# Designed miniproteins, single chains, continued (5), part 76

Each design is a single chain, and the fold is of that chain. pLDDT is the mean over its residues in the fold that is shown.

## One batch from the design tools (miniprotein)

Design m18783
Fold by ESMFold2-Fast:
Structure m18783 (fold): chain A 70 residues (1-70)
Amino acid sequence: MSEEELLEKVGELGRKAAEAAEAGDLETAQKYIEELRKVAEEARRQGHDGAATAAEMGVREVEKIMEEKG
């Protein structure tokens, strides 16, 4: 998977996770966080540090929303 494809996937998963977290659907938000973590691991393994960092930041942002809503 290219860095561009990984970044697009990070954006989509991050958006879905944030929407679920804001709606109070913490179970769905956690599932998308899990997928973001997998994307970060794959990106790091492939040497796409930018995409890995973007995915890691996405996880932190969603976790903050969950903390604020919980």
Scores: mean pLDDT 83

Design m18784
Fold by ESMFold2-Fast:
Structure m18784 (fold): chain A 81 residues (1-81)
Amino acid sequence: DKELKEKAEQYKKAAEDAEKNYKELKEEAEKLKEEAEKEKKDKEKAKELEAEALEKEAEADAAKKVYEELKKKAEELEKKL
């Protein structure tokens, strides 16, 4: 029981860290999209910002999967307690 509780706490902390990482990447992607939309005079710069936003979205998607897996493991362990 104590080992399961310690394991659940470890996964909860890992999930919290992964959630923060996911939210940061998502926010960065959204900011880059806004900057691209505001860049009316320089089409090349707008395309570069769009490309950076897509890269950040891909990183956010990867981080989201890690977060969801860790969260699910934490919840499953918590339910066994």
Scores: mean pLDDT 82

Design m18785
Fold by ESMFold2-Fast:
Structure m18785 (fold): chain A 102 residues (1-102)
Amino acid sequence: MITQSPKSLSAAEGSTVTITASFSEAPGTDISWYKQKPGEEPQLLISGGSTLASGVSSRFSGSLDLSKNTAWLTISNLKKEDTATYYVQKGDEVGEGTTLTV
């Protein structure tokens, strides 16, 4: 089971936000983060917990603490185009999503 927090947040342009994923079982390193806008295909942001996907802004970063069964997506210097729902994925399991409004 994956728990994402918060379920929704609003933040100002130029600020930094962190989305947390907590895992009920040891997640390993096969952790990905996706950005999805309504009616669009999900965009891969982070793979392997911390590897930035090709063409993705360096404002996005991923981190893991395996001792806490926790992963984080951090988005710095927020832009209005960052308004989307963000999903964590562990193998075939997908989190419930976090809706960000900028």
Scores: mean pLDDT 84

Design m18786
Fold by ESMFold2-Fast:
Structure m18786 (fold): chain A 62 residues (1-62)
Amino acid sequence: GAKKDAEAAKKAAEAGDAAAAGTGGWQSFINSGRPEAGRRAVQAAAEGDAEAAAEYALKAAE
């Protein structure tokens, strides 16, 4: 579910993988229906900010 996707995004961010962290936000958005948080996660990943991408992924999972 969305929480597992967000936890995977957090682990990816700890490894420095911004793209994987942003993908977690998109998956969490699809599962939770929180478009703003999912979009911000993808945007942060595109900017190379793995930590911000994971944070937004967790917010999308809520």
Scores: mean pLDDT 81

Design m18787
Fold by ESMFold2-Fast:
Structure m18787 (fold): chain A 75 residues (1-75)
Amino acid sequence: SARELAEEALRLGVEAAVAAETPEKTAKGIGAALRGIGVLFDVEKGLLSEEEAERRAREALEYAKEVLRELGLEP
């Protein structure tokens, strides 16, 4: 579901931020987490169709995975 994908994006973004060894990498992890939170809020408020919510959640998750890969971590 969109909620599960967005929650995973948030978790991975937080993991990246905690694992980061520089301020720049920490900021990327925080950015990934904020994308996940943003989708969660939009879903909770009913502002998105289910299809649009899932699309945005998948985009947030893929970004979080990219940030983890840039840190040398597996998503």
Scores: mean pLDDT 82

Design m18788
Fold by ESMFold2-Fast:
Structure m18788 (fold): chain A 78 residues (1-78)
Amino acid sequence: SDLQKKMQQTLKQITQQVQQFVDSQDLSEEQKQQVIDTSTSAAKTALTHHIDTLNDEIMQQIQRSSLQLAEEEVRKLK
């Protein structure tokens, strides 16, 4: 259960960071939601894919990758 709690906390942190990032961008509400959904879905998939090897380093890597994906998705909307 500790792993599940860690995953949930990491996903919550990722969602908060992506939300803050898109809120700082000049985007429509629909575009913001699309970026959030894409980034958080990718994060959730990565966390579950790495479940057997999940540690603080891997979780930080997933967090960084999720924010990078959000930045890439915002760039595509320009």
Scores: mean pLDDT 83

Design m18789
Fold by ESMFold2-Fast:
Structure m18789 (fold): chain A 66 residues (1-66)
Amino acid sequence: DVKAALEAYRKGVEAEKKGDYETAIQYFEEAIRLFKAAYEKTGDPELKAFIERVEKRLEEVRKKLA
């Protein structure tokens, strides 16, 4: 569900902005999981591009936590 994925992404961004990197990681991982489920059903290339952006952002947040 794209709506649920966007909600998880938004919560991840809010957590990152507050410096709560552990919570941001959890929400970004949930968003990626939900977006991938939506991509499997739709094949939407915009959705694939967005997944790649969220994965890259998640990697940068993990670097800040470690």
Scores: mean pLDDT 84

Design m18790
Fold by ESMFold2-Fast:
Structure m18790 (fold): chain A 97 residues (1-97)
Amino acid sequence: MTEERAEKVRRTVLELARRADAAEGIERDIDIAMIRIIAAVLRLALRNHPDDEAVRAEARAAAEALEEAARESKDPEVARALREEAEALREAVREAE
């Protein structure tokens, strides 16, 4: 269950990040906004449920996916946004233990 949820989050985040890197204008902005919303929801879930291993696994998977996509990114603005969200998720996971 935990691994299945984490893998789904990883795939979703990677897909959105790669789409944002290939997109221009409003489509890129929408994909970045969706990534930020997902990251914000995961950070909020960790804050409210720090003992939930499934949420911690999902947040770690999202951070790893964002870090991978940022390294692959050809758009400096997209890469920066992905790195910022990955670091915020990593910090939230560290605080939750």
Scores: mean pLDDT 85

Design m18791
Fold by ESMFold2-Fast:
Structure m18791 (fold): chain A 69 residues (1-69)
Amino acid sequence: GAEEIAEKVKELLIEKGVSEETAEKIAKQIKRLLEEGKSELIPSVLLRYGVSEEVAVEVGKLVAELLKK
């Protein structure tokens, strides 16, 4: 579900050097967007928090893969 996807995104962001505090804030917003059916806004949230375009693309791929079930 949305919480599982948000947790996986948080783990990826921390692995890519995003601080745990920032990754947790991003994960909370992503969970809300997924629950509201607004997954298209996820890249905008990532960029707003200063996540690089390269990492934002990786997050987008992860979310798309996890949304298949």
Scores: mean pLDDT 83

Design m18792
Fold by ESMFold2-Fast:
Structure m18792 (fold): chain A 66 residues (1-66)
Amino acid sequence: MEEELIKALLDAGASEETARKAFQAAVEHKDDPILAANAAAKTLYEGGATPQQVVKAANRVIEVLD
């Protein structure tokens, strides 16, 4: 599960540093898939990911945690 989230974030085009931060943000909300996805999306967007990459990663976070 953790490896799946990190791979999804990296596949979205984030740097390793941004992917790690997004993963940490998602894990803080692991009991709420929507909050986890929103936290990861915010971190990716702030890290310079495109809106399309952010949406792809957020959907994958929801899928893995739901």
Scores: mean pLDDT 75

Design m18793
Fold by ESMFold2-Fast:
Structure m18793 (fold): chain A 74 residues (1-74)
Amino acid sequence: MATAERVAREVVEEAGDPEALGAATEVARLMLEQGWDADSVRAALRTLATHARETGRPLAEVLRQAAASLRASL
């Protein structure tokens, strides 16, 4: 539980978007449940944050879409 929120908070603080914390924590939790390690989860969240910036999309929206895709894969 603490690992998912910790990794999510680190990335959200780096991105400057505190509203995305809930969505980032959900993505982190789902990835950890699939057997990803914390470093891989952090890298994936940073990649999603970069994608959000490059496309001009809200980070929370990109993360919600990622979480939905992960749930569909479970």
Scores: mean pLDDT 82

Design m18794
Fold by ESMFold2-Fast:
Structure m18794 (fold): chain A 69 residues (1-69)
Amino acid sequence: SKAEEIYEEALKKAEEAAEKGDLEEARKVALEAAEKLLELGEVSEREAAAKYTALNLVAVGVAIDKELL
């Protein structure tokens, strides 16, 4: 689905930003993805918020693994 494509693209971009230590950019990517999901209307507001949270947690995990936090 288009919602899955938006999430997968955002996940890749958030991980790339986190690997560079740019958690602010990762958060921005997650927010833009959540906004796109809400505009698309395929997922609930709760699911869009959950995706936003998941993207940020992945970014933090990557940064910890790279010893950037």
Scores: mean pLDDT 81

Design m18795
Fold by ESMFold2-Fast:
Structure m18795 (fold): chain A 73 residues (1-73)
Amino acid sequence: SKADELYRRAVEAFSRGDYEGAIKAAEEMVKVDPNNARAYQILAEAARKAGDPELAKKYREMAEKNGAGVGSP
C-alpha cells in the first residue's frame, strides 16, 4: 500500500541519516492517514535528529493525541 511504501522510505532515509527525507516521507504518511500515530512518532524523532526541536515537539504532541504511548518511568 501507499502507507507501507512511505513507511519504508521514511525508515530507510532515517537509517542513512537523511532526516529531512524521513520527515518528507512521514508527512506524506500523515496526508494518507492523519490519525497515524506511528507517522507522527517518526516525524518527531526525525525532526529532533535534524535539529528542529520546535517541530519535534509539535509532532510528539500529535503522536500522543493519536494514541502513541510515552514510556512509563
Scores: mean pLDDT 79

Design m18796
Fold by ESMFold2-Fast:
Structure m18796 (fold): chain A 62 residues (1-62)
Amino acid sequence: MVPPEKLRAAGEAAGRHREGDKLSREGLEALARHLGLSVAEVYELTEGGTVEGALKLLSSKR
């Protein structure tokens, strides 16, 4: 399981680094770093870097 502190940081980064319905490059990199994944894995797991996909991913790591 990902530590709660890292999940919180990842969620805050996703909310801070978004452009409409999509995560910015900085948002993808921050999620990758906090979750211990590659940027490519985050892009795939977030359904192409969508905010909705990011929320689903964070829920699955709880």
Scores: mean pLDDT 75

Design m18797
Fold by ESMFold2-Fast:
Structure m18797 (fold): chain A 80 residues (1-80)
Amino acid sequence: ELEKLEEEFIEAFKKGLEAFEKEDYESAVEYLEKALKLGEKFPDSPLLPLLYEKLGEAYEKLKDYEKAKEYYAKAKALAP
């Protein structure tokens, strides 16, 4: 079950990144937030700082500067 959740986490993150590349920032946020919820099961994942940073970038593109700032701060706190 945990291995399947990890696959779902990675897949959701990939789909979020693909939506971001297509400039579909609303879909990017949906997939990245799904990845974040799954990623709570993997708190030591090296993908979490990158995920928070992409959420910050996506929210910034949507002009939600408060959420962008929050996610950037979380990414920076988890960065090595």
Scores: mean pLDDT 82

Design m18798
Fold by ESMFold2-Fast:
Structure m18798 (fold): chain A 55 residues (1-55)
Amino acid sequence: AAASAASLITQAKALLAAGIKAAALKGASAALALATAANNAALIAQASALIAAIN
């Protein structure tokens, strides 16, 4: 649940740092979906902020 969302956020940050924006956005969007399903406000905020930073 929440651990999966956190892992996807970490992977998306690494992809963004590598310049692979499309894959980073996909990972961040998947993390947001999982965080929302888990009702984890902190992870939802992190995933949303990451999506905004990529865009």
Scores: mean pLDDT 80

Design m18799
Fold by ESMFold2-Fast:
Structure m18799 (fold): chain A 64 residues (1-64)
Amino acid sequence: SKIDELIEKYTYPDGTIDQVAASMVLHEILGLSLEEAAKLLREAGLGPVMTKEQLRKLIEELLK
């Protein structure tokens, strides 16, 4: 999917993604500002580094 392609683009080789990269993914998929995306990641309990699976689950919940 386009979501998985964007997540993989910003994911490190170990399967982690940092908050800045995750905010860019949310910006591209949902049209959120980088500030809104960072706030949403914090409110979801995600730290400065997360797994790609954690980010995917958050995006799936937001698209409901």
Scores: mean pLDDT 82

Design m18800
Fold by ESMFold2-Fast:
Structure m18800 (fold): chain A 91 residues (1-91)
Amino acid sequence: AAEEAVRRAREAAEEAKRAAEAGDEEAAARAALEAVEAVRRAVEAGASEEQVEEAVRAAAEAYAAVTGDEEKAKELAKRATEEAVAYLRAR
């Protein structure tokens, strides 16, 4: 379950990169949103902190591919990881 969500985040990140390279802004944005949704599913499925970090990294890469803003992507990834870890620790 959690492993599948992490895999989906990575697949969505690759789709976002390919769509961005093709100039398909709408497809790239959709794939980036799917990567973010996969992070949420990983957290809800009880993914380990390591698995959540991997999924968040993939979502950040998707965001960077869509926006071209790597610094903002890093900031959002840090925030999302902190929120996901807090959620997991709250049980």
Scores: mean pLDDT 75

Design m18801
Fold by ESMFold2-Fast:
Structure m18801 (fold): chain A 83 residues (1-83)
Amino acid sequence: SEAEELRKKAVELAKKGWEAYQAGKLEEAAELFEKAAEAALEAGDLRLAAAALRALAKVYEDMGKLEEAERARARAEELRRQA
């Protein structure tokens, strides 16, 4: 199904996000986790979307983007409550 394809896309994007993060490519990691969260939301996988947003918050925190990190954590928490 389209939802299954989107979920698979979200998982692959999250894997690439963690690879970029481990390589110190923080801006690339943030972009990949944003795309992973979007694909997960389109798939209806709130748990996966929350996980991607928690990863995004960690990346923003490491970049010193504290407001963006706080917003990503808040959104992840909201999705976890819905899941």
Scores: mean pLDDT 90

Design m18802
Fold by ESMFold2-Fast:
Structure m18802 (fold): chain A 63 residues (1-63)
Amino acid sequence: MLSDEELQAEVEVSLVLAQYGISKAAGMSKEEMIEELRKLKERAKSEEAKRVAEEIIKEIEKE
């Protein structure tokens, strides 16, 4: 059984990945995608979700 903390992490990671997918499909600029991901990172309660958001932001910045 997942702990509440583990479940929260899974939900928040899924939200980060979904937002990134939506932003790409909508044709958002690199800067707009980074801003949306930073907002999710700041609102995230899970360290796992914050880490995933930061990794995606860094990859977008490198492209």
Scores: mean pLDDT 79

Design m18803
Fold by ESMFold2-Fast:
Formats: C-alpha cells, structure tokens, sequence
Structure m18803 (fold): chain A 55 residues (1-55)
C-alpha cells in the first residue's frame, strides 16, 4: 500500500494520533520528510473533519 493510503486506513480504524505520528516518522525516514509530510497533512485534515462531526 502507498504511504497515504496506509496512514489514512489506520486513522479510519481508530489508530490514535501517537501511533499515526510514529508511522509518519518512520515513513519520513525511509521516503523523505517532504512526501510524508504532504500525505500526513492531508490525512490530518480528514481526521479533523471527522472529529468535528463524530465528536
């Protein structure tokens, strides 16, 4: 799976922010912070939207 898809799936499964941050960190180390940061920002936006509606 691609970084973006994997991280997003983890959030949807209820992975806490701490777990998500660790995944982002490991992917940034492997693939470069730029690509992972962009994916993480988009995922965080989705997470925040869900929090506002679900919480």
Amino acid sequence: MEIKKELKEMIEKGVPEEELAEKVKKYAEKYGVDNVTLAALEILEEFEKKKKEEE
Scores: mean pLDDT 70

Design m18804
Fold by ESMFold2-Fast:
Structure m18804 (fold): chain A 81 residues (1-81)
Amino acid sequence: GAEEALRLAREALEIARAALKLATTREALNKAIAAALLAIGAEILAEHALETGDEEAAEEAVRTARRALELAREALALARA
């Protein structure tokens, strides 16, 4: 639920920050920024779900956090290439 979303969002943001530090191309930089923004959005939504008990918000936060994590990993792979 919301706790899982928060954990995933924080992991995604950490990976996105690593990708940002390594990025030497516009493509890697843009993807890392997109991942970071999605991770921040997922974290805000997860915090809201934890505070209100909104299960639909928790599920949306998990989906958004998983997407952010996928994008962050892609950004890091591009930055390391």
Scores: mean pLDDT 88

Design m18805
Fold by ESMFold2-Fast:
Structure m18805 (fold): chain A 57 residues (1-57)
Amino acid sequence: MSDRETARSAARLLAKLVKEGKVSKEDAINALRTVGRDLGLSEEEIEEILKEFEEMV
């Protein structure tokens, strides 16, 4: 699985947790930025993942 697909999987899980009220949207966004950086994604790629996350919540 690519690093980008790993980040997308994390985004889907976090979106579900936000919808369930278990995690705040702000905490989920911060977690996704951290995951993206740890995976070596560019800031542009991280912003694309965050845009996809916003569409899921």
Scores: mean pLDDT 82

Design m18806
Fold by ESMFold2-Fast:
Structure m18806 (fold): chain A 58 residues (1-58)
Amino acid sequence: EFKKKIAEEVKKYLEEKKGVTAEELKEFLLKYPEIKEEVEKLENEEELRDFLLELDKA
């Protein structure tokens, strides 16, 4: 449930702020304590993208 809510908030953030970089998106995700540890392990844009896809599937 919380992962789906975070995925929805991420989609809203990306729609409202055009041209978001991977670094800005990662900083946005780090605000969520439920996923902070997982996000900190993401090293590149591809891993970040895959993580977002998994959040959306949850």
Scores: mean pLDDT 76

Design m18807
Fold by ESMFold2-Fast:
Structure m18807 (fold): chain A 120 residues (1-120)
Amino acid sequence: SNYDKGQELLVEGNILFAQGKYEEAIKKYEEAIRLLEADDPNSLALAEAYYNLGLAYEKLGKLEEAKEAYERAAEIYEKNKHPYLADVYEKLAEVYEKLGKDKEAEEYREKAKKAEEEHK
C-alpha cells in the first residue's frame, strides 16, 4: 500500500539522517511524503515525514525549505490536536529567527508555549 511503502521510505530517510547523509535523507522523505499524502493528507506519519524533512533542510542551512516543511507538519498536527505541535512551533520560531523575522519568531514561541500548556 501507499502507507506501507511511505512508512518504509520514512524509516530509510531516518536511517540516512542518523548517518549524517542529509541530502539522501531528503530524497527519501520527499518520496515518503508523495506516498503518505496520496494515502491520507492528514496522517501523523505524513506530519512526521514533513517534520523530519524540515530537520534535514536545517542541517543543510536551507532555512526557507525547512520553514515550508515545518509549516506543513504544524498544519497536520493542528488538525490532529497532537502534542508534537509545540515542538514544531519551537522549530518554526528558530527558523524565523535565523531568517531575521523576529516578530514571527516571537509569535511562534507564544504558540509553542500555549500548545505545551494544553497537552500537560
Scores: mean pLDDT 90

Design m18808
Fold by ESMFold2-Fast:
Structure m18808 (fold): chain A 58 residues (1-58)
Amino acid sequence: GPHENDERAQRLAVRALSLGAQGAPAEEVRRLLDEAMTLATSEKTRRGIAEAARLAGV
């Protein structure tokens, strides 16, 4: 349901930040954040993903 999709989106965003911190290419980090945004159903979750993108510099 929507809550499971938002939870999965948040987990993808956290994974993207972790991979970026470990030196993963910006394009890979962006791809994961784009996937997270596709899953996000709430404005709060979308804002969290946008903040993750800002922190990752992508």
Scores: mean pLDDT 85

Design m18809
Fold by ESMFold2-Fast:
Order: structure tokens, then C-alpha cells, then sequence
Structure m18809 (fold): chain A 90 residues (1-90)
């Protein structure tokens, strides 16, 4: 397994924890958000991704978190999956 594959699996685990966290537990949700964002940034750095690719991944993850916070889990999952697919295509 590559380091990027390991980072993607860790991001997926943190995302499942985020979705399982009570929406009113903003502190835990913010911590998990920050951890996911940091791991995604690390993956993009390992891949030598362009600034445009990094910004697109960050944007998609942020949209995913906003949808999850609003209770739109279908859109949240869609945006999260788009971010992971973009990381894989770098």
C-alpha cells in the first residue's frame, strides 16, 4: 500500500467518525474536519499536486463538511467522494 493509499484510508475513517458525531458537538466535528483537511493536504504534497488541484480538493472537502453540518448527508458524501477521486487522479 502506498503512503497516499494509507492517507486516503485514514481520511475515510475520520469521515465516518465525523458522520457518526452528533451535529450539536461542534468541537468534535471541527477537530475531525481539521484532521481530515491536514491529511488531504499531506496527500496532495506527497503527490506534488498543483495549486489548482490543492484548491479544488480543499473546496470539495469544505463543501462536504457544510452539507454534513446542514444534514444533507447525500450531498456531503457526493462532495467527499469527488475530493477522494481527485486525490487519486493526481
Amino acid sequence: MTIVEKLIEEIKKLWEQYLATDPSDLATRKRLFDEIAALAERAMLVLNASLEQKNKVASLLYESYQYALAGDLEKAQEKFNEALELIKKV
Scores: mean pLDDT 85

Design m18810
Fold by ESMFold2-Fast:
Structure m18810 (fold): chain A 86 residues (1-86)
Amino acid sequence: SLEELEERLEELEEELERLKEQAKKAEEMSVEELEKLLEELRRLEAELEELFRQSEDPELRRRLILLGAELGAIELGLIVRLKLLK
């Protein structure tokens, strides 16, 4: 149902906020910690893509696009940081 998809989106939004807080400490993180955080973000990205495929509601799809854009920006920052450490 739409309500179940909205509840799942809220869970993914909460998970992104947790990962976003971890990403604030990226300057203090080891290569292994950065790679682990990047894997968690990529897992969340896959879940957002799956939810987007299941969603036909325009407002829910809009929220998923915005959430995906924020996630992508965080991933890019971590990828750049990781390359500077290698």
Scores: mean pLDDT 86

Design m18811
Fold by ESMFold2-Fast:
Structure m18811 (fold): chain A 95 residues (1-95)
Amino acid sequence: MAVADALIARHGWDERTAAIVRDTVPSEAALRQLLADVDELIKAIEESEKDPKNREVTIRIVALSVLVSFVLGRDITSKENYEAAKAELEELLAA
């Protein structure tokens, strides 16, 4: 089953929203890459908590949080929220 179709089925989005989701989540490979990026982001958040002045880490966190929040409908601002997003992406890819 296509990944976008699985997300659409889980969330019950209308046809217009479904079209946007298909454009945003183009493939299973893109989701697997996002999952790997989320793992690196969790590590980056831990590093940012040790060094809050690291601007590169902050920019990466913001960019990935917008994408994950859009796909999963979550307001992602902390490590715990990213860990929850990772679990949902892993479940989706395993199905």
Scores: mean pLDDT 64

Design m18812
Fold by ESMFold2-Fast:
Structure m18812 (fold): chain A 81 residues (1-81)
Amino acid sequence: KPSQEDIDEEVRLALLEIELAIIKKYASKMTPEQQKEDAERLEKLAEEADRIAEHSTNPDVRRQARELAEEARKLAEELKK
């Protein structure tokens, strides 16, 4: 059975996934200034996802966190251009 820390990490990962989805959905409607701010937030989101991947003992959570970090970095690079 997963520890409380593992459950908390799964919840944090889910919240980060929701945040990425919101940014991705609305990015095209944002000003260049807002897109730059979102790119900086996405880089922080990727760092948080990497920490979840490193700390979690659950292989599925680690995989999802790694995938989320990669998607966030790709979107951040798109918004900087």
Scores: mean pLDDT 81

Design m18813
Fold by ESMFold2-Fast:
Structure m18813 (fold): chain A 71 residues (1-71)
Amino acid sequence: MINQDDVDAALMAAIVAIGLSSGKPEEAAKRVIEWIKRTPNPPQKAVDAAVGLFESHGLEELAAEIRAAAE
């Protein structure tokens, strides 16, 4: 059984992972921010998944932009 928060977290993680592996982390961050802006009350688990992946790769400024978009 999968809840929507887990699905959203997996999707955000996939977007970031694809962006990192293709050398397009800024495009990945933009897509996550666009999703946050159009999603009412985005699950914190999804935001944390994206932020955690960027921080683990030393991309702290992109992680901060995602946190700011979720506030």
Scores: mean pLDDT 81

Design m18814
Fold by ESMFold2-Fast:
Structure m18814 (fold): chain A 74 residues (1-74)
Amino acid sequence: GLSRAAALAAAGNILLTAARAGLEGFVPDSEEEARAALRAAAEALREAARLAREVDPELAEELEARAREVEELA
């Protein structure tokens, strides 16, 4: 069960890193795409947390917290 949650969490972290690079760089046309990436990252992290909840509650709490942080940035 955790393999899918781990993959989604990794995808979320990759999208978050890319989105932060776009928002912090001087790329005026990238802000819309960066915000879309942040939303996708938040959705991936929430899904990972949902999948992890019954097998690793501590990981689920961490993923849910990260999803909320990412959502606030979008």
Scores: mean pLDDT 71

Design m18815
Fold by ESMFold2-Fast:
Structure m18815 (fold): chain A 64 residues (1-64)
Amino acid sequence: SRERLLAETEIALLLMQGVIALKAGDYETAAKYFEEAARLAEQHGFPDMARAARELSEEAKKKL
């Protein structure tokens, strides 16, 4: 559906913002973007994206 595609796009944008923050050394901001991506992915039924986003959030938090 259109709603599912829009959700997938939003999740991808959040993951991209998280990666940009991570590369900039802004680990707190990166973790927050990844957590929001995971939440949205779970809400819209993207379990693989949710798992990946949670793993990235955990990695960012380890660097704090």
Scores: mean pLDDT 87

Design m18816
Fold by ESMFold2-Fast:
Structure m18816 (fold): chain A 95 residues (1-95)
Amino acid sequence: DVERVLELLSERMVSDLSLKVLEEALRINEEAGHTLEVEEVGDKLRVTLLSTPVNDLQGKELLLDPSEFVVLLTGEASGLLVKRGEKVEPAPLLT
């Protein structure tokens, strides 16, 4: 649930990223074939990768700090991709 994730991150946001940028990153990653389910577990986020073109991450559950989740959504090192029309490009392209 994107709204719940943004609510959680609003209290723990890194200073160089805005909620609007993260909201757009979540939306683009979902459109690129990453289907994520996120729940709060204590001070961590439990992220289930229900579907992803990154085969080694498919079906995995991750227990992440909010800052680690931001890196997962925006960092090329995570292997996340952005689908823009028919072109698939490495994330992040939100600038």
Scores: mean pLDDT 55

Design m18817
Fold by ESMFold2-Fast:
Structure m18817 (fold): chain A 93 residues (1-93)
Amino acid sequence: ATITFSQKTLKAKVGDKVTLTATASEPVSRVSWSKDGKLLFYNGKRVKGVDERFSASGSGTTWSLTIENVKEEDFGTYTVHSELGSASTKLEL
């Protein structure tokens, strides 16, 4: 049982809307999201101070993090955490 990203690297430019989609091999009830080791969403709940441009959604086997109006500081390594393990993808220019 695993959770994974279809792409290990996603290309974007400043101003884009990006959706990072993780797929679990089995249904999970919740996921957490981090960027460069800093927590963004814990068990589906926004961490205090996280920009409203970030949103987390999903259920079952499909979980997404959406970033609107991508900024320079948004590039980096995003990790999804679940009971099945964790997976990472890079957002790059």
Scores: mean pLDDT 88

Design m18818
Fold by ESMFold2-Fast:
Structure m18818 (fold): chain A 81 residues (1-81)
Amino acid sequence: GAEEAQRKLEEAEEYIDRAQEALRRGDYETAAEYARKALEKALEALRLGGDAAKATGLAIRAIGLRIDAALAAGDPSLADA
């Protein structure tokens, strides 16, 4: 339902914020993990029929944060799904 999809979008936004904070601190593994969780929540929201544009935007941001963490750490495994 719409309520469940909206909750997943809110969870995705929270994980993106946590990933950005971890990346800023140099906690690259933690940043990658929060970004992975953000991607999972955004995709769950999309599957539940939530706001497709918002869910897609959050998913793209999450993927970007995982790539940033992997590049900063010099560890490509941090970008793996």
Scores: mean pLDDT 85

Design m18819
Fold by ESMFold2-Fast:
Structure m18819 (fold): chain A 69 residues (1-69)
Amino acid sequence: SMEEIEKVKKEIEKLQKEAEALRAEAQALIAQNGALTPAQQAEFFARMGALLKRIEELYKKLEELKKES
């Protein structure tokens, strides 16, 4: 339905903003400390990977919903 399509789009936008915030957080730490530690790099990589995977899953769901509405 159109309502479900809108909900999925808003969730994608939310996750994209979270990815942008995560990038900004990493950049702020680099600016403050000169570089990310290996532990921080691993944490940011894992968090970004989880966000991107969820965004991809939501895009697949969005395409399925568009075919039936």
Scores: mean pLDDT 85

